# Designed miniproteins, single chains: the designs that were tried, part 30

Each design is a single chain, and the fold is of that chain. pLDDT is the mean over its residues in the fold that is shown.

## One batch from the design tools (miniprotein)

Design m1026
Fold by ESMFold2-Fast:
Structure m1026 (fold): chain A 102 residues (1-102)
Amino acid sequence: SEKEKLLEGLRRALEEDKVNSVIELTPFLESLNLLVKKVTGKSIPSLFLGKLRRDLIEGKISVSGAIELVKEQFPELQKYSIEELKELLLKVFEENADEVVK
């Protein structure tokens, strides 16, 4: 299914610490934006998301690097490690995908 392909893409991006395709990029950035909104009540600014998207697909930053940049912008996330945030990203994606299917 489409959900399974997107989840596999997200898992691969997190495990390899890089984005190899749009299939991996989209679920990562969507989950990251949802996680930020859940924790802070604020969405990632569109220009910042656009820069992260470009830099990730061009290989200029790693997945961990993108998470660190978001932590710098949102102090509420600084209490979480990179590994904790990666686990939360998977959970947020799975929970939101299930809500769309129901």
Scores: mean pLDDT 82

Design m1027
Fold by ESMFold2-Fast:
Structure m1027 (fold): chain A 69 residues (1-69)
Amino acid sequence: MSIRQIALELVSLIESLRAQGYSDDEIAEKLVQFLKSQGLSPAQVEEIVRIMEEYIKLSPVIKEAMLSV
């Protein structure tokens, strides 16, 4: 799956989880687990975050948690 496809899947996931009433901390935990499962490099995660921010506003909690992977 391409980096852009992963970013768009994560945007959809965040919107779905927010609609379900999950907190930013709970969303961050789920996203970190997903990113670790994909075997991505730190540079690839940074590119994913950059693409995601074109579509949604990431809270500092979610953004910092993702970039710590």
Scores: mean pLDDT 83

Design m1028
Fold by ESMFold2-Fast:
Structure m1028 (fold): chain A 78 residues (1-78)
Amino acid sequence: MLEEQKKAIDEALDEAEKKGYEGRFDELAKQTVGKSPQEALDLAVKLMDEIAKDYEKQGDTKLAQNLKTGRDLALKEM
């Protein structure tokens, strides 16, 4: 169910912003200016993987899984 997956991803991203990752999303946005869609996606995937690993280290396996699911959906729709 795409809507539930989207909600879970949105919650994981909102949580990441609250945990101080907001600046990393802003930096990613600046780094993707002038990049191809593939290069922008690759950078976003790397950031999502980094945040997911941080969540796993904190014991938040569910949020880590939600970010990984969002990454896989983005790659599939490309």
Scores: mean pLDDT 71

Design m1029
Fold by ESMFold2-Fast:
Structure m1029 (fold): chain A 87 residues (1-87)
Amino acid sequence: APSNDKEHQKKVFDDYVTELKKKYPKYAKEIEEALKPIQLKFVEKKSVSAKALIESGKKLVELGKKLNDKALIFTGQFVLRLLGETP
């Protein structure tokens, strides 16, 4: 709900993105761009197009494959499945 601890959820997400950027500094921009639509929709409860979320999920899967990061691949596939897309 919009009245839940939104600031805490945002901080946890921001910390996760920051740690990923520290781990993969060469890919910091790609990480930020891929995760931003997901943050806006699911953490900040903002309006985000289905197309933007699908593109975000696909970018996360490709980035995860490039970095050999199973958690990023899983996150991208989960977003795609949530939207009714085949990962």
Scores: mean pLDDT 77

Design m1030
Fold by ESMFold2-Fast:
Structure m1030 (fold): chain A 60 residues (1-60)
Amino acid sequence: KRKEAIKKALQKLAQEGVITADQAFELYKLIIIDKKSIGEAAKELNIDGKKLSETVKEEE
């Protein structure tokens, strides 16, 4: 369920132009594959971690 919420949140942000499709894929890999926190993954790609976290919660 959390993986689905993260995937949907990343797709939504990419569609809205907040992040690129490549950044969405990298964030998914960092969070799901490498098991990094949303904040750590967002910081690594210089993305707003609060916005990402809020969008993930909306998809849960």
Scores: mean pLDDT 79

Design m1031
Fold by ESMFold2-Fast:
Order: sequence, then structure tokens, then C-alpha cells
Structure m1031 (fold): chain A 61 residues (1-61)
Amino acid sequence: GLARAQEALARAREAAARGDGEAADKYGSLWVTLAQEAGLSEAELAEVVREAREASLRGHA
């Protein structure tokens, strides 16, 4: 459900902020799958996915 997707997103963002790129990538990928399953549109998914990936890649900034 949406709650699981939101939890995964939060974890991905937190991991990225902490510099844990590997964890951020894992949770980011999980969030995408769960959010899509929960009913998020592709456009909304793409925006949040890009944000999560960017945070993961940048790590500290």
C-alpha cells in the first residue's frame, strides 16, 4: 500500500542524506515499485524517483 511506499521513500531520502548511497538506492528502487503498485501515476513516480536517485548519487550534496 501507499504507507509502505512512503516508508521506503523516507528511508531512501534519509540514507541519501547520511551518505549511504547503497541503502538509498535500494530503498529508492523499492519505493518506486511500491508506489506504482499503490496507484501513483507515472508522472508523479518519475518526479520522486529522480529526486531520490539524485540524492543518492550526490550523497552529501
Scores: mean pLDDT 71

Design m1032
Fold by ESMFold2-Fast:
Structure m1032 (fold): chain A 101 residues (1-101)
Amino acid sequence: DPEVFERNERLLEEGLKKLFGEKTAEAIMELLRRLREAARATPPGDLESLRQRYIEIIRELTEKGLLSPELAEELIEKIEAGELNPLDILQVVLQEAVKNS
């Protein structure tokens, strides 16, 4: 539930800090916040605009060093394939964080 997730953002961030460290937690939370903001700002049914906004967010976070180029490429491929649920995108990031921890 995206609304419940937004309300519990602080609890998620604290949990991520304990599991993966502060830098990884910050990167994951920044990605999630930006994806959620893009989804709220995009008109319902404008899936192409939403896809492009998500790709731009991933590109910007990669340029900041918050996402690896390899993870960014995987996320962009999934978004282009139609994965636009922020929580499912977050799951891919969490799987990569577990592999690198």
Scores: mean pLDDT 79

Design m1033
Fold by ESMFold2-Fast:
Structure m1033 (fold): chain A 78 residues (1-78)
Amino acid sequence: MEERAKRVLELIEEGRLGEAERVVFEELTADPTNETARLLGVLVAIARGERPSPEAAARLLAHPEIGELARRLIASLP
């Protein structure tokens, strides 16, 4: 995984969601086809309390480096 993607995961785990959103926005501005950045954007939205689509949830949970955090965040949704 790219270093900036790892930073987004760290920011989400620290609850620094505004900073995580900014990093994701910068990555998508540079490359809107960046699938990892798109998935991380969905993960930030989940951390803010938004429920993902079934398709987005499946992609997040299947990701080898994102899946554990995604599972924890989805389980914590109201």
Scores: mean pLDDT 81

Design m1034
Fold by ESMFold2-Fast:
Structure m1034 (fold): chain A 99 residues (1-99)
Amino acid sequence: SPARLLALLDEAVDAAYEGIKEGLTPLEIFERVAAIYEARRPSLSAEEQAIADELLAEYEALAKQVSTEKDPERKKLMMQLLTISISAEGLVRLRALEK
């Protein structure tokens, strides 16, 4: 059932937004998201685990890129956009799994 991956994506988005509100660095926000992925990963199917692993790796790579931004306001906006983007990609991949 794709419901478990969907629940993971929802919880990860909420955690990322709370981290952004707290003024955490991109890598600290990534650590919070990674902790949620790690906690939920054992409950996922093998196909859902593969999607989760790829999304987490992409989030890490993008968070590292955002960490090089020098403007704090732009950095915050970029973290918000990346969080939305990874969530949207996860939903697209989850929909492909349901076919």
Scores: mean pLDDT 85

Design m1035
Fold by ESMFold2-Fast:
Structure m1035 (fold): chain A 55 residues (1-55)
Amino acid sequence: SEKKRREVEEVAREVGETLRRIGDGIDAGIARARELRARGASEEEIRAAIREGAA
């Protein structure tokens, strides 16, 4: 039915939006890691910051 088709389309849209947010979060994490490296942070410190941000 039309209603069921609309529900499937809405779920697909929500999944797409979630994947986009995840992608944006990964890009932000990479940028942060680059900044931490530039300021002389240790690899251990960078890993800890990424782990905290990935929650």
Scores: mean pLDDT 76

Design m1036
Fold by ESMFold2-Fast:
Structure m1036 (fold): chain A 61 residues (1-61)
Amino acid sequence: MVTDAEFRAEAAKLPEEERQAALALRDEILSDPSLTPQQKALALDALVTLIRREIAEREAA
């Protein structure tokens, strides 16, 4: 599972608009009482994977 510090570090590499969207999605996932801890961990891992792919594409450009 990605730590809070790791998530914030990756999100900081995004443009402001994408960073705000990523932080909002993270907060929504963490604050959703209908999700189990396992579902939250999976959703956050998926979100970080998408962020890392976006960063890699930008670095390749």
Scores: mean pLDDT 77

Design m1037
Fold by ESMFold2-Fast:
Parts: sequence; structure tokens; C-alpha cells
Structure m1037 (fold): chain A 79 residues (1-79)
Amino acid sequence: SLLQQLQQAIRARDVAATVRYATALIEAGQEEAAAKALYTLLSDLRDLDFARAVLAALREPYPDSATVRALEQLVAELE
């Protein structure tokens, strides 16, 4: 599943794969599932640079998505 691929990409700290699968979930109308997975797993990793890189890549194409909103909140909390 796309969600499982997203979770694996996040655990591998693979920015490109994380962006790819998050994008696919947003386009499939699963933006809330992507948001929850990103928030939970990136919060557990506490990797601010990784979270910022993913946010930067998604912010331009999907500024109003629940996924981007969740990442903005997480980055603010990790700072």
C-alpha cells in the first residue's frame, strides 16, 4: 500500500521517497492518512532537518493540504 511505502520511506530517512509517497497519498485523497503517518513517525525520529526537507518539497504544490499543515505544526514543535 502507499501508506506502508510512506512509512518505510520515513523510517529509512529517505526524503525523495517520503515526498513521492506522501504526494501519491495526497493525490489519492488520503491526505489525512499521510499527515498522521508523517506527524507520528517524524515526531518519533525527532529529525528536524528531515522534517524541514519534506515540508519544503510539499509546501509549494500542496500549500493547503492537511499533510503540509501537520508538517508545519511538527517543525514548529521540534524547534
Scores: mean pLDDT 87

Design m1038
Fold by ESMFold2-Fast:
Structure m1038 (fold): chain A 98 residues (1-98)
Amino acid sequence: MTPEEQLGELMRQGKVGYIDEDGNVVELSDEDLIELMKKNDFWQRTATLTVDGERYTVTVHLQRVYDPKKGKYYIHITIVVRSEDGRVLDTWTQEIEV
């Protein structure tokens, strides 16, 4: 199973992940995202994934945002899926409370 196939399978399960510079699949739990974003305002990774034999590019954007009305930090997650030719196919957004 290739890293791209592993990432595709994670995304089918509704999970967030990416392929690192060493070719390892990294699954990001809510706890992992909170730890990552404790000292970062923004974080981004782009990877190639394979779903049903088709190749896609996925970009994961993480942004730490302060809500002054609630007095709390949130992590905004945006996942953008593009076809091999660069066309945007889907965009998912989620937030988690820090």
Scores: mean pLDDT 76

Design m1039
Fold by ESMFold2-Fast:
Structure m1039 (fold): chain A 65 residues (1-65)
Amino acid sequence: SRMDELIKRAEAELGKEKADFLVAQVERISREQGLSEEEKLKKFEELFNTWLSAEAALARRRAAG
C-alpha cells in the first residue's frame, strides 16, 4: 500500500511516463542490489526527490536567462 501511494504521488507530480520510468529503475536497482521492501521504498523516495530537484533546477535556469 505504501508503494502504491508513492507511485500515485509520482504520477501526480512527474506524470505517468516519468513515474513508470522511476518504478522501472527502482525495480532494476532492487534486483541488482538485493534490496528489502523497506530499502526499495527508501530508494524510490530518494530518486523521486532527485527528479523533483532536477526539474526545479531546469525551471530556475530558464528564468535566469
Scores: mean pLDDT 79

Design m1040
Fold by ESMFold2-Fast:
Structure m1040 (fold): chain A 93 residues (1-93)
Amino acid sequence: TSLRQKLKEKAGLTEGDIIALISPFRFYRNVVGGEVPKGALKPFLKDVKLFGLEKELAGLLQKVKDAGLLDDVAKEVKASVDFLTEVLEALSK
């Protein structure tokens, strides 16, 4: 898959980092039965906190943003770029 290569080459992510980045959104999408809805920030953050992933996910999303790959990741996880940006801002405190 071209996305995994871009994440490794441009964002410096390991295979474990890619799993840690994608898994919370994939889990949440399965719970809501489709695409991640706009404005779903609060329930998503609750799940991230339950998994203890706040700092790790913030760091990974920042690397993705810095590499210009937010659009590619948003498409992969069936979310909007706006949603990923809101998650990053909320977790970076």
Scores: mean pLDDT 77

Design m1041
Fold by ESMFold2-Fast:
Structure m1041 (fold): chain A 97 residues (1-97)
Amino acid sequence: ASPEARQKAANLITAAGVQIAAARMLADEEDLPVIDKVEELFRKASKAMDAGNLDEARKYVDEAEKLAKQIKNPEAREAVLTAVDNLRKAVDLLEAG
């Protein structure tokens, strides 16, 4: 990927982390285990992106989206889905650049 694509992807990954932190603050106690699993998948996706394994990164992002839809608190769910969208855009930028 170009330096510009890598910088934009890094910014999107940072934005995803901010949204997950917001989701934890908004979440009910019952949603926290789901958010923990989403964060684990985000770490796996980021490692896959760093390794250039973009297909693997997409699989982790897709799995995280499925888990995010199980979050009961609507504001926390929206924040996690926004984080998922940011990671998906990061993968797309790395693949295109």
Scores: mean pLDDT 89

Design m1042
Fold by ESMFold2-Fast:
Structure m1042 (fold): chain A 80 residues (1-80)
Amino acid sequence: MEEAKVLLVLYERGPLTVDQIAEEVGLSKEKVKEILDKLIKRGLVTPLDDNPDVYALNPSLPNLEELIEKIRKEYGELLE
């Protein structure tokens, strides 16, 4: 669920720093870094080459829009 929030924020806000992501999703910087590490290993997120403190969605993802909509539905709108 936390990974989906980070992906959604990056999709809607564009490239963001760890601090900006933490503020948007309401998590600690340490937790956001752990999530970003997982997303980078999964090939969903990449740091920018010219600004490695800034993270963005991987533009090489197949059908990025469909992936984001699926994540939003499965995690962003999850009811208890």
Scores: mean pLDDT 72

Design m1043
Fold by ESMFold2-Fast:
Structure m1043 (fold): chain A 76 residues (1-76)
Amino acid sequence: SAEELRAELERLRAKAQEVLENMKKTGDFEKASKEFSEIAEEMVRLLERSTDPELRAEAVQLLRDFYAEFEKLKKE
């Protein structure tokens, strides 16, 4: 359902935030990169299950925001 897909998007958002926070604490970019890849795969599965343009746009924006924060942390 649309509600289940939105709940999964919010769960993936929380997972992405956790990965970034752990990377800030440990400096383990290799682990963060691996976990990021796992989140991206889950996002692809979510997008395959939804044709909702708004949900798809939110998912793409989440990935962009995640990439931007990852790049900032790499430069520190």
Scores: mean pLDDT 80

Design m1044
Fold by ESMFold2-Fast:
Structure m1044 (fold): chain A 86 residues (1-86)
Amino acid sequence: SYRSQIQQNIQQIDQYISNNDLDGASDIFDQMGQSDMSQLIRQTRDYGTQSMRNFGTQEGQTYFQQGDDYFTQFSTQYQQIRDQIS
């Protein structure tokens, strides 16, 4: 059923996140047509990387804050998706 397929996708996403494979999780969201979720998790990773490259600078602090904001948005929306699936 459609619900069972979505539940399996959520289980795969949770597995990728548990393994710190954010790119894998993002790919599953993209396959589900959840492009917003895919973008949020990728932006979190990209800004995290930019923050590390600019560590100790004001620019690096800005990247860190942006990455944290994207992660918060991701977490909120992901919880809503999980709640809909129960």
Scores: mean pLDDT 82

Design m1045
Fold by ESMFold2-Fast:
Structure m1045 (fold): chain A 75 residues (1-75)
Amino acid sequence: SPLVEEAKELMREYKEVQEKLKKLFEEGVSPDSPEVQELRERGRELVERIRELYSKLSPEEQKEVEEFVKELEEE
């Protein structure tokens, strides 16, 4: 399903945003910096898009995305 593939891509992008934020904090970048604020805004936008797509997925498609997220979290 194109919606499942889009949801998986958005989940991957969200993980990348979180990893970038972690790296910036490890490097001592201020939480109030424009760069950190832009990444937080991007993460919020991704969560909203993921939620919208999820509302359109069948239960079977939702399970497929959940399995993908589980694998993504397990490294």
Scores: mean pLDDT 82

Design m1046
Fold by ESMFold2-Fast:
Structure m1046 (fold): chain A 112 residues (1-112)
Amino acid sequence: IDKEEALKLLREASIKLTAAAIRLVGEIFDNRDNPEKEALLQEALAHVTEAIKHLDKASDALKKGDIESMQEHLDKAIAHLDRAARLAEQAGDDGTAALLREARDLLAKARE
């Protein structure tokens, strides 16, 4: 995969992760009277936040031509997204889980 195509996939994933984070914040507020569900959604948001940090580092590594560092950060982002999607699904937020899985698949495709 060329660098421009990989950067495009990372950008598309970033948009989906931003949408997922916004949705999680809303779902946390809506479920404030359900402590178990709120805790699951808060943990999912924490994992999405970590995935975004690793995605930013992967994008920077790719721009510098550091493919090994990019792959390491994408692997970490993917792991966080897999965890976040399971937590969102367990909380009954199938819409957020779907967005997180779409972002995960884009990152997997960007991995050279």
Scores: mean pLDDT 88

Design m1047
Fold by ESMFold2-Fast:
Structure m1047 (fold): chain A 89 residues (1-89)
Amino acid sequence: PVESLEIFAPKRAEDPAVATLKVSDSNTTIHLFLVDVDTGRLLASASGKGDETITVEVSLPNREEVTIRAEALLPGEPVVAEKTLVARV
């Protein structure tokens, strides 16, 4: 199961946002997708196994407000975990 999925806003305009995913199932391969909701653009993706922390840096568009959707997809019985975060600089 997905233990945590967090998106951290950039500390400065030039810094990337950071997304972190943790899963407790060591036999599960997880695919993480980060999408700009306004444009539909894929910003970042990563894959890893459970029992590890997957960290992905996301370059944000130079806008005051950016909405990011994070989707975690597991093989077999796919579990979609969605989180929307408003990021500001």
Scores: mean pLDDT 66

Design m1048
Fold by ESMFold2-Fast:
Structure m1048 (fold): chain A 85 residues (1-85)
Amino acid sequence: GLMQKIQDKLQQLDKLDPTTAKHVQNLVNNAIQAAENKNKLEADINIGMLRIIRGVAKVIGDKEMAKLIDEVISALEEYVKHKLS
């Protein structure tokens, strides 16, 4: 399921950069909790912060980190969309 995809990508990110992985995991958990509480604004804010981290990774040339974060965002956006429907 979508949650397993997110967890698998977070584990790959942890092997690459444990500090960034913890920050990404916290934002993912906050977005999931917001979606479960039907708080669209809070979910969007946390996803927005993930996009900023992805953007920084792209600018500094860390293509592998940017790709992993992009895959986490894509799965998370799909999960949030289903919860808010």
Scores: mean pLDDT 89

Design m1049
Fold by ESMFold2-Fast:
Structure m1049 (fold): chain A 98 residues (1-98)
Amino acid sequence: EKRAELAKQAETLLGKLLTMASMAYHNKDMEALKEYMAKAVKEMQDIAAAANDEDVKELAKRMEQLVQEGKAAKTMSELVQVTNKMISVGNEMVAKLA
């Protein structure tokens, strides 16, 4: 199914986001994580557009709002909290696609 392939793409992207967050935390590199979050959300928006599903599009819109929260983060702890929220929303999107 096309939706199953989109779900797998979204799941893979979330795994990469979690890995990048761990690396950025270890390296104390907030800018690298902020940049990766923005790129990951753009790819999630493309997946949502391909799904042609209003619930999935609303979740992708929520992820875009979280990119703005991430840009406002002043500490690594705040940025990790935003990343965890983004992964939570992304997991809902994977569930809707499956």
Scores: mean pLDDT 85

Design m1050
Fold by ESMFold2-Fast:
Structure m1050 (fold): chain A 87 residues (1-87)
Amino acid sequence: SSVEEELQKILEEARKRVEEAVEKGDKKSAVKILIETGKKINEIIKKENASEELVRKASEGLFELLNYFVRKTNLSIEELVELAKEV
């Protein structure tokens, strides 16, 4: 569906932006991108009344992006929460 393609494109663009921010050592910008991406996906899901399967796939994509960020930065959950409060 066009919604599935839109969600996939958002995740691919977010991945590139997070990778660029991480490469520059800008952890705060990376966290901001993650939060904004999650909000954007949730708005699309709500607007389009997306199926449970599409919601699951989008959630898996967001989780994979978050795991990538955590592995590359080696941040603890506590450090992630503190950064999220600043954005």
Scores: mean pLDDT 85

Design m1051
Fold by ESMFold2-Fast:
Structure m1051 (fold): chain A 81 residues (1-81)
Amino acid sequence: MEVERLKKKAEEYEKKANDYEKLATSYQDMADRLIAEGRARGDEELLQRGETYRSIANTYQALADNYKKKAEEYRKKAEEL
């Protein structure tokens, strides 16, 4: 039962990591597009929106990385039992 609980925790953290990684990628794509368009048009508002989305993407990527590490930790504990 303990091994199964650790595996379930690892799966939960892996799912959260994947969800946040998808959000990070989505916001990064929006940021890149807004920055490219802002530069092409000389639109400072689009550039600032792009920088805001980059910051959001970085935050979601950090969350994804943290959950990946927790998933690895719980997987190792399950394998050691």
Scores: mean pLDDT 86

Design m1052
Fold by ESMFold2-Fast:
Structure m1052 (fold): chain A 90 residues (1-90)
Amino acid sequence: MKEAEEYFEKGLEYEKKGKYEEARKYYGLSILILSNLENPTEKDIELYAKALEKLAETYKKLGKEEEAKEILEQRKKYGKAVFGKELPDV
């Protein structure tokens, strides 16, 4: 999904600049779009997993360790539900 990819790229750009609140916002927008797809492609599924991991890293950078843990658990559940195992590290 092009829009979700564009938000993910913006998240990466803000993260590189140390702007973690903006990075969190854009990773969240990417996840929101991908979670509303009825029939995600393999690329959409991969992007969703990457966006969740980046969102968790961003919460850690913001000092929100519990929120980061919740997102990583969501990623783990998603991997098990879709692939029968945890998703590989990016």
Scores: mean pLDDT 78

Design m1053
Fold by ESMFold2-Fast:
Structure m1053 (fold): chain A 76 residues (1-76)
Amino acid sequence: PKIANSKEEMKKAIDLIIEEAKEQGRTDALKHAEKSRKYLDEGKFEEAQKHLGKAIVILLPDSMKKARELAEKLAK
């Protein structure tokens, strides 16, 4: 069974995706990543996860390495 610090892992994932969105100039992905961070700060983990997923989908072709790192951390 997984006992994970979901909040801390999601925060790390969000920070990585925000950085990637800024580097690629993807304002759409950046907005979703920032919304994910806001929802996480509000304790709305499900909404945070949804917006993080949307940001990842937008960035996935250009950031496959970071997406794999996030998947490994989430599989903890």
Scores: mean pLDDT 72

Design m1054
Fold by ESMFold2-Fast:
Structure m1054 (fold): chain A 96 residues (1-96)
Amino acid sequence: SMLSLEERQERAREALERLPPLLAEALAVLRSAGREDLIRAVEWQAAQLRELLEEVLKAKSPEEAEKIRAEHAARVAPEIAELQARVEKEAEEMEA
């Protein structure tokens, strides 16, 4: 079912409040694991997500909010897929 504009904006607001502490925790984990190579990717992803959430909060209709989300998803999907594939491959190599 299609979410209302109010529901989409409430979720965006909650996500914006949770993003800074989650980012700090993720970066601390990566530093402890010596994964400096992933820090830039995670920081970039967090910045992209913040921009998306801020744009959704400015949307004037649920259709506009969905368009913003779809355009953002199309832009970031390739980089998320590459990061997931790399992490999965490295996890398999560590268990071998």
Scores: mean pLDDT 79

Design m1055
Fold by ESMFold2-Fast:
Structure m1055 (fold): chain A 96 residues (1-96)
Amino acid sequence: SRKEKLKEEIKELAREYLESLSEEEQREVARELAAMMAANPSSYSPELIELARRAVTGSREELLEAFLAILDQLSENATVEQLEEALRAMKEGLAE
């Protein structure tokens, strides 16, 4: 339950952050995600790589879907301590 609550809070903060960005800034995030996945293709499912690729040229909705799907996969493989540290880092970044 603690891990599920942390995953949900991380997803909500990520959603709020993306929705605060302009379309151009959202496209930049999509490009960075696609580049990260291209650098480590064995670490991601083919479906996530496809979603990230579509996000670069797709709609805002497709970008949000791809970002949240990537976060969900990363969160699933993370420990509670790693999720707590990620949430802390995100909150500190958003406060600056």
Scores: mean pLDDT 73

Design m1056
Fold by ESMFold2-Fast:
Structure m1056 (fold): chain A 72 residues (1-72)
Amino acid sequence: MEEIEKELKEKFPELSEEEIKELAKATVGLVQLQQQMGLSRAQLVDLLRKQGFSEEQAEASAELAVKRVEEL
């Protein structure tokens, strides 16, 4: 979780610590959903956008989630 928070803060330095933590928590949830259900990157992006994240934030989070699943 802390590693994801650092990566997101580097990509979005304008976001508050609270916003970074919420986005990181959402990213961890996406990793779990992709592992359990095999959701596509497009489906992960859609889920984040429905939670109120911007397109750029959703795309970055989905990329991190996919990378983490591939490392497992």
Scores: mean pLDDT 77

Design m1057
Fold by ESMFold2-Fast:
Structure m1057 (fold): chain A 88 residues (1-88)
Amino acid sequence: SDVKITITSYPTGTHKALETLTVSFKTNKPVEKIAVAVLKDDRLLSATTTSGTEHTVSFQVPETGKYRVVISAEGKRVVTEEFEIVPA
């Protein structure tokens, strides 16, 4: 697959528990199924799927800790830098 995933916006630095966070990304062509996963300390916290070329996914994390977002499509995978969640 020649799919390219480009993350255009993701949470950086420090955020509070229960804050609504977003990740935005683009693909170079329409993709039927794109998996978006939120990982806490490399453990899967939540996952969703989407399709198309431009995406914004909203999520909340209830626990403090270090988190990443992973986006996967057609055998390609991109991962954000870690961001931190502190108590609300």
Scores: mean pLDDT 81

Design m1058
Fold by ESMFold2-Fast:
Structure m1058 (fold): chain A 65 residues (1-65)
Amino acid sequence: MKEVLVEVPSSTTDEEIAAISAEGQARGDTVFVVTEKQLKASSKKYVAGTLWEDGVLRSRILERK
């Protein structure tokens, strides 16, 4: 099991967030989906990596302080 932080646009709907989470769970990962505003307010460390890149939504996984 791998912890992955996925940054999405603030306009992302709850349905899209649920889909990203479900896709990660199907791969055996624990996925935390955050908007850019939420990520800026948080100070957790997560290792960068490509979680999901299907051409429709480009998720940016960041290492935070």
Scores: mean pLDDT 56

Design m1059
Fold by ESMFold2-Fast:
Structure m1059 (fold): chain A 70 residues (1-70)
Amino acid sequence: MSDEEILRRALELVRETGASLLSALKALGAPEDVVARAEELEAQTTDQRAIAEALARYLGADPALVEEHL
């Protein structure tokens, strides 16, 4: 599964269950660097949208991907 596909599925899981993005990424088996980046972001803010937008940029994905799930 690509990093972009993992992020998309994680955003869907957050929307469906209300879980944190970090929990969704761990449940989907995201790569260690992606999980570590999410942990750093969660230490700085509880805003799930801000975390998701920062992760999209880290992965080189379009932040518009996050807009579809809010």
Scores: mean pLDDT 77

Design m1060
Fold by ESMFold2-Fast:
Structure m1060 (fold): chain A 67 residues (1-67)
Amino acid sequence: MLEEALKAFEEGDYQKAVDLFEEALNRGEKPSAEDYIKLGLAHAKLGDWESARKYNRKAIELIAEEE
């Protein structure tokens, strides 16, 4: 659930936030650009710079698609 992922992120539990975001994606939930930015930041906090960069690019692409 996205709400539970955001709560884990606010509590500084970045691994739990990532796991809950991935579960939401697997359930077909469509995250916002802001959600992808937070997911990228969570990966960066875990030292996963490749995933952080990937999700930040997805957020930018979503913003660019919305004129």
Scores: mean pLDDT 79

